# Designed miniproteins, single chains, continued (2): the designs that were tried, part 39

Each design is a single chain, and the fold is of that chain. pLDDT is the mean over its residues in the fold that is shown.

## One batch from the design tools (miniprotein)

Design m5413
Fold by ESMFold2-Fast:
Structure m5413 (fold): chain A 65 residues (1-65)
Amino acid sequence: MKIDELIERAEKALKEGNIDEAMQLVDEALRVAREAWKRGEITDEQYGRVVELRAEVLKKKAEKK
């Protein structure tokens, strides 16, 4: 699955309050992005976007309780 597609799906799930789904999607995106970044297939900016989204999902999960 393309990283951009995983990011979009995770953002949508987060906006809809489906935190568990958003977490699964962002973890998958981070796994794929990390491997691509190590191989020089994506930019630091692209990798950073996934890392920032994961942090946002984690904050939302904490804010619920």
Scores: mean pLDDT 79

Design m5414
Fold by ESMFold2-Fast:
Structure m5414 (fold): chain A 85 residues (1-85)
Amino acid sequence: ALEKLQEGLKAAQEGDLEKAIEYLKEAVELDPESALLWYALGLTLYHAGKLEEAIEYFRKALELDPSNEAARKALAAVEAELAAR
């Protein structure tokens, strides 16, 4: 899971969001209880413009870790952006 997260983050940093999403989806399949992996996947989907999917994965991250302030803030921001469209 950690190796797939690292590969996903590197792909995102290089601008290859599609590859980043693929690696992060593999990471959450290997470790579906990791709030960090769901948060990273949601953030990558948001940057890819996939707001509805990003919202679903941020919600999953918060279900696993309600204290994740970054995920809570990101979810609120993306929901507000989607509602304003």
Scores: mean pLDDT 79

Design m5415
Fold by ESMFold2-Fast:
Structure m5415 (fold): chain A 69 residues (1-69)
Amino acid sequence: MPAKVVGGTPTAPEGREYPQPVLEALRAGMKYNTEKVKKLAEEGSSNEKLEQASLEAQKVMQEKLRELE
């Protein structure tokens, strides 16, 4: 059988369930993040600017999750 290894990844923890509103907020946040990064990439922005936008989008997602709770 294929081996399964727990790599301590920062991905969603296994065995934990999120409420429906939290899942929807995460999906909305990911959509916002993807669209914002795509816009900057299409504008020909530098890699530094793209990385900064990704970090900012992560903050926005966390803020939305906090407001939901």
Scores: mean pLDDT 60

Design m5416
Fold by ESMFold2-Fast:
Structure m5416 (fold): chain A 73 residues (1-73)
Amino acid sequence: MEEKRKKLLEAIEKGEINKEVVDLYRSLTPEEREALRKEVAEKGSKEQQLRFDIVEALVDMQRAIDKLEEERK
């Protein structure tokens, strides 16, 4: 799914961190996430790497929130 990876890389480069980007990253397989992480680590600037870390943190926070909401019912 090259299109998803390209869209995420462009968003990280531009600093366009929004719900659509978070949802897109969340939809990736573990293999696709690892490939993207490696790409950013090898070719990305420190700023792009920090933005990528923010996206990962937001995805993890959203999952934690979703799990807490589910467990409360």
Scores: mean pLDDT 76

Design m5417
Fold by ESMFold2-Fast:
Structure m5417 (fold): chain A 64 residues (1-64)
Amino acid sequence: MSEEQARELALKAAQSMQQQGFTPEQIERGVEHALRDLGVPEDLARRLAKEAGQQVQQQIQQQQ
Protein backbone atom coordinates (compact mmCIF):
# COMPACT_ATOMS: atom_id res chain seq x y z
CA MET A 1 0.00 0.00 0.00
CA SER A 2 1.30 3.45 -0.88
CA GLU A 3 1.51 6.27 1.70
CA GLU A 4 -1.08 8.22 -0.33
CA GLN A 5 -3.54 5.28 -0.26
CA ALA A 6 -2.99 4.85 3.49
CA ARG A 7 -3.61 8.58 4.05
CA GLU A 8 -6.87 8.44 2.06
CA LEU A 9 -8.08 5.42 4.07
CA ALA A 10 -7.11 7.13 7.34
CA LEU A 11 -9.13 10.24 6.46
CA LYS A 12 -12.20 8.22 5.40
CA ALA A 13 -12.06 6.17 8.62
CA ALA A 14 -11.65 9.32 10.74
CA GLN A 15 -14.60 11.03 9.01
CA SER A 16 -16.80 7.95 9.53
CA MET A 17 -15.89 7.76 13.23
CA GLN A 18 -16.50 11.49 13.71
CA GLN A 19 -20.00 11.14 12.19
CA GLN A 20 -20.66 8.33 14.70
CA GLY A 21 -19.80 10.67 17.60
CA PHE A 22 -16.37 9.36 18.60
CA THR A 23 -13.99 11.76 20.34
CA PRO A 24 -10.79 13.02 18.61
CA GLU A 25 -8.71 10.70 20.85
CA GLN A 26 -10.86 7.68 19.97
CA ILE A 27 -10.68 8.55 16.27
CA GLU A 28 -6.87 8.76 16.36
CA ARG A 29 -6.54 5.40 18.16
CA GLY A 30 -9.13 3.66 15.97
CA VAL A 31 -7.57 4.87 12.73
CA GLU A 32 -4.07 3.85 13.90
CA HIS A 33 -5.29 0.32 14.72
CA ALA A 34 -7.12 0.01 11.38
CA LEU A 35 -4.03 1.06 9.42
CA ARG A 36 -1.83 -1.36 11.39
CA ASP A 37 -4.28 -4.21 10.66
CA LEU A 38 -3.89 -3.37 6.95
CA GLY A 39 -0.09 -3.76 7.20
CA VAL A 40 0.88 -0.09 7.42
CA PRO A 41 4.10 0.37 9.46
CA GLU A 42 3.53 1.56 13.05
CA ASP A 43 5.36 4.89 12.60
CA LEU A 44 3.39 5.77 9.46
CA ALA A 45 0.08 4.54 10.90
CA ARG A 46 0.51 6.71 14.02
CA ARG A 47 1.44 9.77 11.93
CA LEU A 48 -1.45 9.36 9.46
CA ALA A 49 -3.96 8.72 12.28
CA LYS A 50 -2.88 11.94 13.99
CA GLU A 51 -3.13 13.92 10.73
CA ALA A 52 -6.59 12.51 9.93
CA GLY A 53 -7.85 13.25 13.45
CA GLN A 54 -6.59 16.83 13.25
CA GLN A 55 -8.23 17.37 9.84
CA VAL A 56 -11.60 16.11 11.11
CA GLN A 57 -11.34 18.26 14.26
CA GLN A 58 -10.58 21.34 12.11
CA GLN A 59 -13.68 20.63 9.97
CA ILE A 60 -15.85 20.49 13.12
CA GLN A 61 -14.50 23.87 14.26
CA GLN A 62 -15.29 25.40 10.84
CA GLN A 63 -18.91 24.14 11.02
CA GLN A 64 -19.54 26.30 14.11
Scores: mean pLDDT 79

Design m5418
Fold by ESMFold2-Fast:
Structure m5418 (fold): chain A 58 residues (1-58)
Amino acid sequence: SRAAVLEMAKALLATEQGRRTFDLDGDGTVTAAELESFMTNLGFPLTPEEVADLLALL
């Protein structure tokens, strides 16, 4: 489900290894564009509110 995918994204962002999955340029920073690209590629595009909520947890 979409909710399960969002919880997976939150769990990944909670770890260094998981954040590397989103950190496409390897600079140690996860951007809104990286989160959007990753989730869109999974078939679950994020709303602006969901992107903001995930980034606020970083």
Scores: mean pLDDT 73

Design m5419
Fold by ESMFold2-Fast:
Structure m5419 (fold): chain A 114 residues (1-114)
Amino acid sequence: SAYDKVLEWVREELARARAAGRTARGFAMYGIDKKNKKEIGVGAVVAYDPATGRATGRVRVFEYDENGNLIKEEERTVEGPDARAVAREVLAWVEEYLKKMDEVGEGEGFDTDA
């Protein structure tokens, strides 16, 4: 499912951040676009590297049709020295995808300390 795909991606990104000595927070959500008969999964991760003083934000989206076929996979990335600014940009992107959903399903938040 779209949710399983984004959940796997978020967990992998958080594990990579932990292994690299970065602090990170992520979440995975899914919803349904009933009009277009699509399932949409949205994953987001914001990581901070104390060695470089830089933050990286990533959003990955998976769209599936009514038959369970993957029809779209998209990623957006932002970097900067201000973790709060990076997080705000990531949240703005997530809100764009949530507004396309007629029904918002399950979501999980995750954090990791490096």
Scores: mean pLDDT 80

Design m5420
Fold by ESMFold2-Fast:
Structure m5420 (fold): chain A 81 residues (1-81)
Amino acid sequence: SMEEIEKFLKELEERKKELEKEIEELKKELEKLKKELEKEPSEELKEKIEELEKEILEKEGMLGLLEGMIGWLKKLLEKKK
């Protein structure tokens, strides 16, 4: 039903907000670690930065998929008047 689609859309929009917040927090941590690496070069710190960059990329990919699903569902709802 349309009501189930609207509920699902609202849940996806909430998940998008949470994911955007997580990405922002990870990017702040990444900036902090990069500044630490510039002051005191460390292989362990470099590996942590690379892992964090991977996690950010994965979450940004998930965000793109969520945005695509939200856009598609909004178009589906508009087509139903």
Scores: mean pLDDT 85

Design m5421
Fold by ESMFold2-Fast:
Structure m5421 (fold): chain A 64 residues (1-64)
Amino acid sequence: IKNTGVFPKTVELPAGTYTLTNTHPTTTLIAKVNGEDIILEPGESVTIEGPATVVLPGGVELKE
């Protein structure tokens, strides 16, 4: 899968447990965690563990 878009925000996460949530009502979004694509459907959440480098598209919320 080729993604031609540049994501606007890269975040370095320290050690811990984090939740990524797609807050967009209708659009599937893709976040990257250590270079891996994580596909998030509208309203979907995924739990990740740091330390990690995360690239956030607009509409994905990151919480500890």
Scores: mean pLDDT 75

Design m5422
Fold by ESMFold2-Fast:
Structure m5422 (fold): chain A 59 residues (1-59)
Amino acid sequence: MSERIKGLEDLARQLEELAEMNEKAAKATGSESIRKVADELRRFAEETREQARKLRAEM
């Protein structure tokens, strides 16, 4: 696997971990703002994984 694909997969994983942390914080505090941040982080993680998948398919 190329270093670029690994980098994207690692980034997606980090974004997902941040999303989980923010989701837990939002549930604990009731913050709608933090919940929206968690939702955005999950979307970025999915988009980043899709980029890695496309790059792998083009190899």
Scores: mean pLDDT 81

Design m5423
Fold by ESMFold2-Fast:
Structure m5423 (fold): chain A 75 residues (1-75)
Amino acid sequence: MSKEELEVDINIGLAKIIVGVLKAIGKLEEAEELEPLVEEAERLFKEAVETGDKELLEKAKEKAKEAIEKGKELL
């Protein structure tokens, strides 16, 4: 993986951990708000890696960052 791909993958992983923490502490509604953002980031990332599309990778990066920021607000 490139450095950029690794950073996006790590950020998606962190957002998934936040979803897991929200579920563990009983914030199920908040977890449901965050899950679609994580799923969209993961979809864009998979497409970017498969196609080598730099624009898709940038979109995945932005969505992963949005998911982390949203997750921090929901915790």
Scores: mean pLDDT 83

Design m5424
Fold by ESMFold2-Fast:
Structure m5424 (fold): chain A 65 residues (1-65)
Amino acid sequence: MSLEELAKELLEALPEENNPELVEALKLALEGNYEEALKLLEELKKKEPDLPELDEIIEKLKEKL
């Protein structure tokens, strides 16, 4: 699965009360701003470590850098 496909699936799977920081990071990743997206996701992971999807998207972003 590509980074774009994964980010889109996460955006569609998340409930409407989603964390706005996660949504912003996923949008940055889709726009090709991988460095800023990675920074936001790393900060979010420190606050919400129980989201396994964060590990996968972070790994995909690191592959793009």
Scores: mean pLDDT 73

Design m5425
Fold by ESMFold2-Fast:
Structure m5425 (fold): chain A 118 residues (1-118)
Amino acid sequence: SHFEEGLKAAEEGDYEKAIEYYEKVSKEDAEAQLRLGLAYLELGKYEEAIEYFERAIEIGDKKTQAMALAYLGEAYYKLGKYEKALEYYDEAIEIASKDEEYKDILEYAKKLKKLVEE
């Protein structure tokens, strides 16, 4: 599938090729929107990454929302918008703290928040 080919390209570090495959996946696929955001983030295209993370938050489940909020915070941090980054990390922590299955997301968001505050 295009999604699996996109994952393989991203694992190989070819983020431009990953984007080409993910763009062929449905715009209603929250995981594909999240992966598009991550690929743009890795390429240093932070404004584009933000648009895809916002879409993933809009259409995704709570797990996807928590993950996308953490990455949205990272994109704003890369743009030098530290207060906005902290707000998104706090939102990710709030969602991720409510389910033991989200422990890895919770630890990641807390780590990112600590790096901004220190």
Scores: mean pLDDT 88

Design m5426
Fold by ESMFold2-Fast:
Structure m5426 (fold): chain A 57 residues (1-57)
Amino acid sequence: SLESLEKALKSPSPTIRLVAAHHAYKYGEKAKEALEKALEDPDPRVREAARKSLEKI
């Protein structure tokens, strides 16, 4: 669900945030705000995944 995605994007685990960012595009415009916040993630892999997901929305 979108709620589960938003919780995963806020996870203390960078691996969980990375996987969530990669799949977030499937939620379309509803995930856009959460993905834009993920662009500021401390892990560069999460930032890149969020950028790629935003390109698909």
Scores: mean pLDDT 83

Design m5427
Fold by ESMFold2-Fast:
Structure m5427 (fold): chain A 55 residues (1-55)
Amino acid sequence: SAEEQAVRQETLREFTRRVEEILGDPSLSEAEKSAAIKALGEELAARYRERMAAV
């Protein structure tokens, strides 16, 4: 549905934005960036599942 597509697109945009912030952070090592991106993916996947269950 259009609503399901909107939830997916919003989640992807947030993921892209926050990945760019992590990758652009000069205080983080490559290992820290990798761990942060993995944690972000898990966080957004959980949020996506909650939002899809509510549709």
Scores: mean pLDDT 85

Design m5428
Fold by ESMFold2-Fast:
Structure m5428 (fold): chain A 67 residues (1-67)
Amino acid sequence: MLSPEEAAAILYEALGRLDEKQGNFKGAAESYRKAAELYAPVNPQRAEDLRKKAEESEKKYIEALKK
């Protein structure tokens, strides 16, 4: 059984992956961060992995803005 928080985290993680595939790195970073926050109390290892994905997506977004 999944908690509502875990279910929401799975949804945000899926949205982050979709945004990343579409080149929407800002959206991907926001979705991965929300997923990480929701996972943090129940799966801290997954939360850290998602924070790293959010950081990488944010870097790609920021680099695009410098041009």
Scores: mean pLDDT 82

Design m5429
Fold by ESMFold2-Fast:
Structure m5429 (fold): chain A 65 residues (1-65)
Amino acid sequence: SKIRELFEKYDKDGDGRLTVEEAKELLKSLGLNPTDEEILKMADLDGDGYIDIGEFALFLKRLES
């Protein structure tokens, strides 16, 4: 999917996770302008401060609703 392709492009370490900064840049490329607080809420779901593709996809789906 296009979301997976973008995620992989910003995943510089190839570990299947994005930092807050990488996620913010990806979302901006989609025409979104999230706050740092919104990104941190997404990253804090598992308590490690990283965002996996499942968390990212769920966040985007919630914005569509």
Scores: mean pLDDT 70

Design m5430
Fold by ESMFold2-Fast:
Structure m5430 (fold): chain A 74 residues (1-74)
Amino acid sequence: MTEEWRKEFEEAVKKLKENPPSQEEMDAAVRADAAGDFTPETLALAIQRAFEDMQRGIDKAIELNKKLEEERKK
C-alpha cells in the first residue's frame, strides 16, 4: 500500500521534472486534492504548485523589504 503509493508518487514527480506542469494543471490538481479525490499524481502537482506559490511569496517579500528599507532611509 504505502510503498506502492510512494512509487507512483515518485513516478509523478519524475514526469513533472521532465515536463513542468502548467498553472492550469496545478490549479486543477489542488481543487481535486481539496475535494478528497487525490492520487499520487495530483498530490505531486499540488506540491509543485505550493513550491511556485512559495517562490512568488519570497520574491514579493524581497520586493517589500526593499521598499521598507527605502522608506526607512527617507
Scores: mean pLDDT 69

Design m5431
Fold by ESMFold2-Fast:
Structure m5431 (fold): chain A 60 residues (1-60)
Amino acid sequence: SIEELEKELKKIQEEILKLIEEADKERDTNKSKYEELKKEIEKLKEEGEKLAKELEELMS
């Protein structure tokens, strides 16, 4: 359970980093894509925060 949550959290963190890099590239060239990527990043950050809280509760 804890190991599975850690793997999922790591996956989300990696996806966030990829989307941030993509968003930075699109910032000056494609505003629509940039806004779309910002929304995806926000969604993943919320998902990651939820999993991090679950992990902290299990480790307490």
Scores: mean pLDDT 82

Design m5432
Fold by ESMFold2-Fast:
Structure m5432 (fold): chain A 66 residues (1-66)
Amino acid sequence: TVEESVAELEAPTEAEARAAAEEAAAAITAGLLAAGYSRVEVEIEYERVSPDRYRATLRITATVAP
């Protein structure tokens, strides 16, 4: 089985958005592996939404081996 999901977060600076996204990706990966998924892939994209706002988008793909 393959499960795909998307998570988004925003922060006032690129550094804060990156730190938060990396922390979230690590937690999501650990949780899915603990739940029985055999492989977890997280792709993170960063975007400046406004002069003082950055958005991180996490695309998560989790698979179970046959």
Scores: mean pLDDT 82

Design m5433
Fold by ESMFold2-Fast:
Structure m5433 (fold): chain A 117 residues (1-117)
Amino acid sequence: MLQVPELPKDISSLSALELVDLARSLVENLLAQETDPEVRALLDELLAKLDELRKAIEDPSASKEEILALVEEVQVLAAEITRRLLAVARSEEERAAVRRFTAHLMTLLHEIEDKIR
């Protein structure tokens, strides 16, 4: 059964960098529990894109448009991972855990987007 950590009570008080670090922790937690090699590869790609997003946020020369495009790339990859995890889920409890992971990740990505705008 996938275990998904809860989000902090007030994520709106966190910086964009702190939100990216929290998203990375959420993905690393899932990767530690994942045994499917194709899903593991997608989670590794998601971590790499989150690292790229973090660097863009730290870069004063990066445009808001560039950073928002990276957020969109992370959202697209998260949706793909979710589809694959739901397709192989063997119980309603496992599907609920996948949906919770996705909801938490998308909440963090939306908050990052709002802070960049």
Scores: mean pLDDT 83

Design m5435
Fold by ESMFold2-Fast:
Structure m5435 (fold): chain A 58 residues (1-58)
Amino acid sequence: TRSRVGAYISSMPIGARASIADIARATGTSPGATSRALRRLERLGIVRIRDGYVTRII
């Protein structure tokens, strides 16, 4: 993965859940940039986003 957000998700166990705000803080990325990166990963089927939380699928 080429982004800090993508690298963070790759470090999570499959099925693990984190808040979007926690990912933004951990990666040093703005909320907007974090949301854009996470939506791309959701389109790729890597994560599921619900109620401000991100779950790793694969």
Scores: mean pLDDT 79

Design m5436
Fold by ESMFold2-Fast:
Structure m5436 (fold): chain A 63 residues (1-63)
Amino acid sequence: MSDVQKKVGLKEAEELLKEAEKLGDKEAARMARQAIEYVKQGKFEEAKKLLKEAKERIKKTKE
């Protein structure tokens, strides 16, 4: 697996985690943490899916 894919995935997951924590959304924060763990395990498809779900949840909270 490419180091670039791991680095990009971690950065996006960390940014989503910070946003979720700022909003006080425990569930979105948990999803972002899980995505970080998936990226570290090389499970990029699972991480991408979870990041998308967390991002949609955060977007809904900001509506």
Scores: mean pLDDT 76

Design m5437
Fold by ESMFold2-Fast:
Structure m5437 (fold): chain A 77 residues (1-77)
Amino acid sequence: SADDYYLEGLRLFSQERYEEAVEAFEKAIELDPNDALAWYNLGIALEKLGRYEEALEYYKKAHELDPSLKVPKHLLN
């Protein structure tokens, strides 16, 4: 399920396995594209990989779905 992939992503992230965490969060989003937390955590994992432009896009998507999830200021101008 989407929740299973999301939880696997969190587990992989906690182990600093960021590329695998990205894959798990992407699978969660494929199954549930309205999961704002999955989009947000995908952004965090991409930041850990230095992929800042992609992280910014996914943070913006998370914010669109849930306005309580703020885009990190350090990624804005």
Scores: mean pLDDT 88

Design m5438
Fold by ESMFold2-Fast:
Structure m5438 (fold): chain A 71 residues (1-71)
Amino acid sequence: SAARDALVADAEARVKSGYDAETQARINQAVEEGRAAGLSDEEIQSRVDQLKAEGDKAYEAATAAIRAAVA
């Protein structure tokens, strides 16, 4: 139903906001730690890309669970 679709979209948006905030905090920490450790910009970017991919995967799993719960 349209009401369930709207509820799912709202839940997904709220969950995404939390995952985005957590991912950004982890990225900021990894950048600071990488620079302090003397890593190259390329090595730091690789770590950032991995953290973004992990965040995206976690969010996809969470949205799949939300959709399954209301199906």
Scores: mean pLDDT 81

Design m5439
Fold by ESMFold2-Fast:
Structure m5439 (fold): chain A 57 residues (1-57)
Amino acid sequence: MKITEEDVEALVEAAKEAEEKAKSGDVTSEAAAELLRIAALIAAEMAGVLEKAEERL
């Protein structure tokens, strides 16, 4: 199963929105920051996997 680069970007954008809500006090900033970092790391790793699959061709 392949993921789209757009899906990865959408995930990063959603994480950014969550960070803005954390700044409003709706969510703990620490928890939101950790989730944002994890999401960014996952997105970067997924993008790397896709590029590696292309190189294998």
Scores: mean pLDDT 64

Design m5440
Fold by ESMFold2-Fast:
Structure m5440 (fold): chain A 61 residues (1-61)
Amino acid sequence: SAEEKKKKIEEEIEKLQKEIVELNRKLTDAIKNNAPLEELQEISDQIVKTSLELSKLRKEK
């Protein structure tokens, strides 16, 4: 049903939001610790990918 689909989407949105928060914390920590550019790029790429997935799910709601 529509309600069941909405609940699954909401749970996935929450999971992705938490992942973005953790990735941003990881990125901030890596910057403070002067991590290699490759590591910073990898974390940034994950943030972008996860944000795009979140955006798609929010449109579906």
Scores: mean pLDDT 84

Design m5441
Fold by ESMFold2-Fast:
Structure m5441 (fold): chain A 83 residues (1-83)
Amino acid sequence: DREKVEILAEALRWLAEALRDIDPEAAEAARRAAEEAARAESLEEALEIVKRLRAELDKTKSPRVAALSVAATLRAIGDLLDL
């Protein structure tokens, strides 16, 4: 479903912007993941991109990065529920 892929890409794009002044390296990783997810041809491919980004962000051990990741997840869930 293209719409679900777009929702995931938008959530990752939001996360990248939110991280810009908190953790620039995490922001860049999220930005790249958003671009990859936007080009994903399937929901499965987009979810694998999100899974890899989550693993990368978990390595930061940053409570701020973790909090913004949760916020991005809730944003994506909200948009998916409105479909």
Scores: mean pLDDT 85

Design m5442
Fold by ESMFold2-Fast:
Structure m5442 (fold): chain A 66 residues (1-66)
Amino acid sequence: SKEEALAFAKKAEEQGKSVGILYGGGRVAVISPDGLAVADLGTEEEAKAFAEEIKKVAPNASLGYL
């Protein structure tokens, strides 16, 4: 879910872990050493907006298009 993806990214960032945010195909994936969280937004515009929202709570994360 969106809430789970946000919480996953924020927790990893707070622990000083590397975080990657990838968006594409209407989805967002958050990757850390602890695993992967995925949210399906349905549209590429919504996925991009959500990836940018995650980047605000995990400012040191890398952001990319999948």
Scores: mean pLDDT 82

Design m5443
Fold by ESMFold2-Fast:
Structure m5443 (fold): chain A 94 residues (1-94)
Amino acid sequence: DKEIEEIKKKAELFEKLGDYEGAARAYIQAGKMYFEKEDYDEAIEYYEKAIEYAEKAGDKETLAIALENLGKVYEKKGDYEKAKEYYEKAKEAK
């Protein structure tokens, strides 16, 4: 998918520029696209990258969004225990 590849390149550019907030937001977009395609393992990978960069940025709002979306992926995989854990982490992140 050209759109996902363009978002990945944009995320890599944000990383090189030290724009960790931009990188985190781009990785959330990639994760959402994989989630909509039911590519749950890829969605997890990109939401985990978004969490990493949101933490580096100190961006608690973007961190909460990434954690909430990761919870939704685990819910779709039937892992309700992990889903609950990530939803609780998202609330704590503020």
Scores: mean pLDDT 89

Design m5444
Fold by ESMFold2-Fast:
Structure m5444 (fold): chain A 82 residues (1-82)
Amino acid sequence: MEKEKLKEEVEKGREETEELYKRASSVAPLPEEVKERYKEILELYEKSLELIEKEELEEAKKVLEEAKKKHEELKESLETAK
């Protein structure tokens, strides 16, 4: 069930990124840099899902890790603006 686990991780990660963006955007207009970083993270999750559908699970894991890393970087940037 590696494929199912990866799909669940991508879905959770995308949901967490969407919630992060929604919370941040509810406080003030977001800079273009933040919007671009958000779009990039969503594109990485989408790419990971495509790789999972193609049974390219090793590549899917690498793309998922990149998406999670960029999510943490975005979260840190938003939290340090406090």
Scores: mean pLDDT 80

Design m5445
Fold by ESMFold2-Fast:
Structure m5445 (fold): chain A 61 residues (1-61)
Amino acid sequence: MAPLIAEVVEDFEARSPEELSLRRGDRVEVTRAEDEEWWHVRLLSTGEEGWVPTRHLRIVA
């Protein structure tokens, strides 16, 4: 399956070890999209993974 890629549209600051801090312009692979409000993603530049709110992301195909 082709990876689902999203671009970060707004900075997000992690508040727990399970969350991933992201900066606007970062690209992530969506690994888990079962919830509407939180997705599990992998940051493409570092390989780091964590949960982020979906409102900070936009799918870019």
Scores: mean pLDDT 82

Design m5446
Fold by ESMFold2-Fast:
Formats: sequence, structure tokens, C-alpha cells
Structure m5446 (fold): chain A 74 residues (1-74)
Amino acid sequence: MENLSEEEREKKLKELKEKLENDPSLSEEERKEILEEAKIQIEVQDKIGMDTEATDEVIKKALELIKELKEKIK
């Protein structure tokens, strides 16, 4: 199960990267920040023994956080 969890994390990060690259509303710096934040959160989840489904929630939260940050900066 742990090997599948690692593989699914990599797959989800790759899918996120592709979605970010295809989104013209995001700058390259914003894409990097979202990816780095998601990666850090996934690493934290891994250390506390969370399931692979938690990875999807982390990625979703990272996207929402970026939206909130954009609203606060404007």
C-alpha cells in the first residue's frame, strides 16, 4: 500500500503541474508556489501517515489558498 501511495502522490503532482501549465491566468511564479506548497503539504501528510486520498485534499486546499492570496493581494 505504501508503494501505491507514493506512486499516486507523484501522479497527482504531475497532473497538478499539467493543469497549472495549461491555465493561462496563472503566472509561472504562481504555478511554482502552488506546486511547492502542495509538495510540502503532501510531505507533512506522509510523515503523519495520512492516506493517498488526503493528497487530493491537500492539492485542492493549495489551489484554494492561492485564490485567497490573490484576493488579499488585490
Scores: mean pLDDT 65

Design m5447
Fold by ESMFold2-Fast:
Structure m5447 (fold): chain A 96 residues (1-96)
Amino acid sequence: MSEEEKELLKRALEELLKAAMALLRKDVETAEEHLARAKELLAKVKNPLPEVLELVRELEELIEEIKKDPDNKDAILRAIGLALRAIGLILDLELE
């Protein structure tokens, strides 16, 4: 992977982490803004990692679930899981 693509993926993952952290506060609007920025960054990457695309999908699903049921307590645990996965992927990029 090129250094330019690696930097774009890292920035996208940082935005996905911020989206997950916003969902911990049930701040759906802020989560959607960070998710949109992550998607814009990923659109510039020729071959995004499947794990990153899966994280985007799971964040989109969680946002929709919170919109339908704002009192969904399981959403907090799912948001923590997504945040930890984003951190793991960032670390993997730094170590390669």
Scores: mean pLDDT 83

Design m5448
Fold by ESMFold2-Fast:
Structure m5448 (fold): chain A 71 residues (1-71)
Amino acid sequence: SEEEKKKIKKKIEELKKEIEELEKKLEKLREELKKASKEEVPKLIGEILALIGDIIDKEQEIKKLEEKLKK
């Protein structure tokens, strides 16, 4: 139904906004990594990998929702 499509589109837009926020955090951590001491690098890499994982998960959710819109 059109109502279901609107709800899915709203969820996709919410996920896209969440990805944008995570990408901004990722950019900040990448800049910190460039200036980091050897002692700080493992923690920053861990935080970067966690953010990348969150972004991938949300992108996969968007893909599944977009497939539902095609049916």
Scores: mean pLDDT 87

Design m5449
Fold by ESMFold2-Fast:
Structure m5449 (fold): chain A 79 residues (1-79)
Amino acid sequence: MAEELLKKGEEYLKKGDYDKALEYYKKALEIYRKEGDRVGEARALDNIGKVYKAKGDYEKALEYGLKSGMLLLEVGVEK
């Protein structure tokens, strides 16, 4: 389910529909959070950052990229 939402987000991002891409990536993020899939959360956050970068919102792109990186670092430290 969450994986299908990431795929839809990527399809909309490639089409230049940034609002739809964000909608699907945020839906995937909520599902990964509910399931406790921290790697999936980081992947969704990274994809949200890519949408903001494509929109020219570099501040939000950096914010989401850092959130993704910090989450992956936390997962690595927990193991």
Scores: mean pLDDT 83

Design m5450
Fold by ESMFold2-Fast:
Structure m5450 (fold): chain A 65 residues (1-65)
Amino acid sequence: NREKAIEILMEKAGLSREEAERLVEGMERALPLGPVARDAALAELQKLGLSREEAEEVLRLIEEA
């Protein structure tokens, strides 16, 4: 769910709530564009300090919302 994705980004990437909400909104727009956009989102989350597993969980939570 969207709120859990925001919480993970705040805790693991050190983002403010506003930054996490903006990032989730951007990913909600990008993920429907296909697998290249999804791979880019995974790479971006990992650059922010998330592990591969944490990044996959964030994307799954957004996809389930």
Scores: mean pLDDT 82

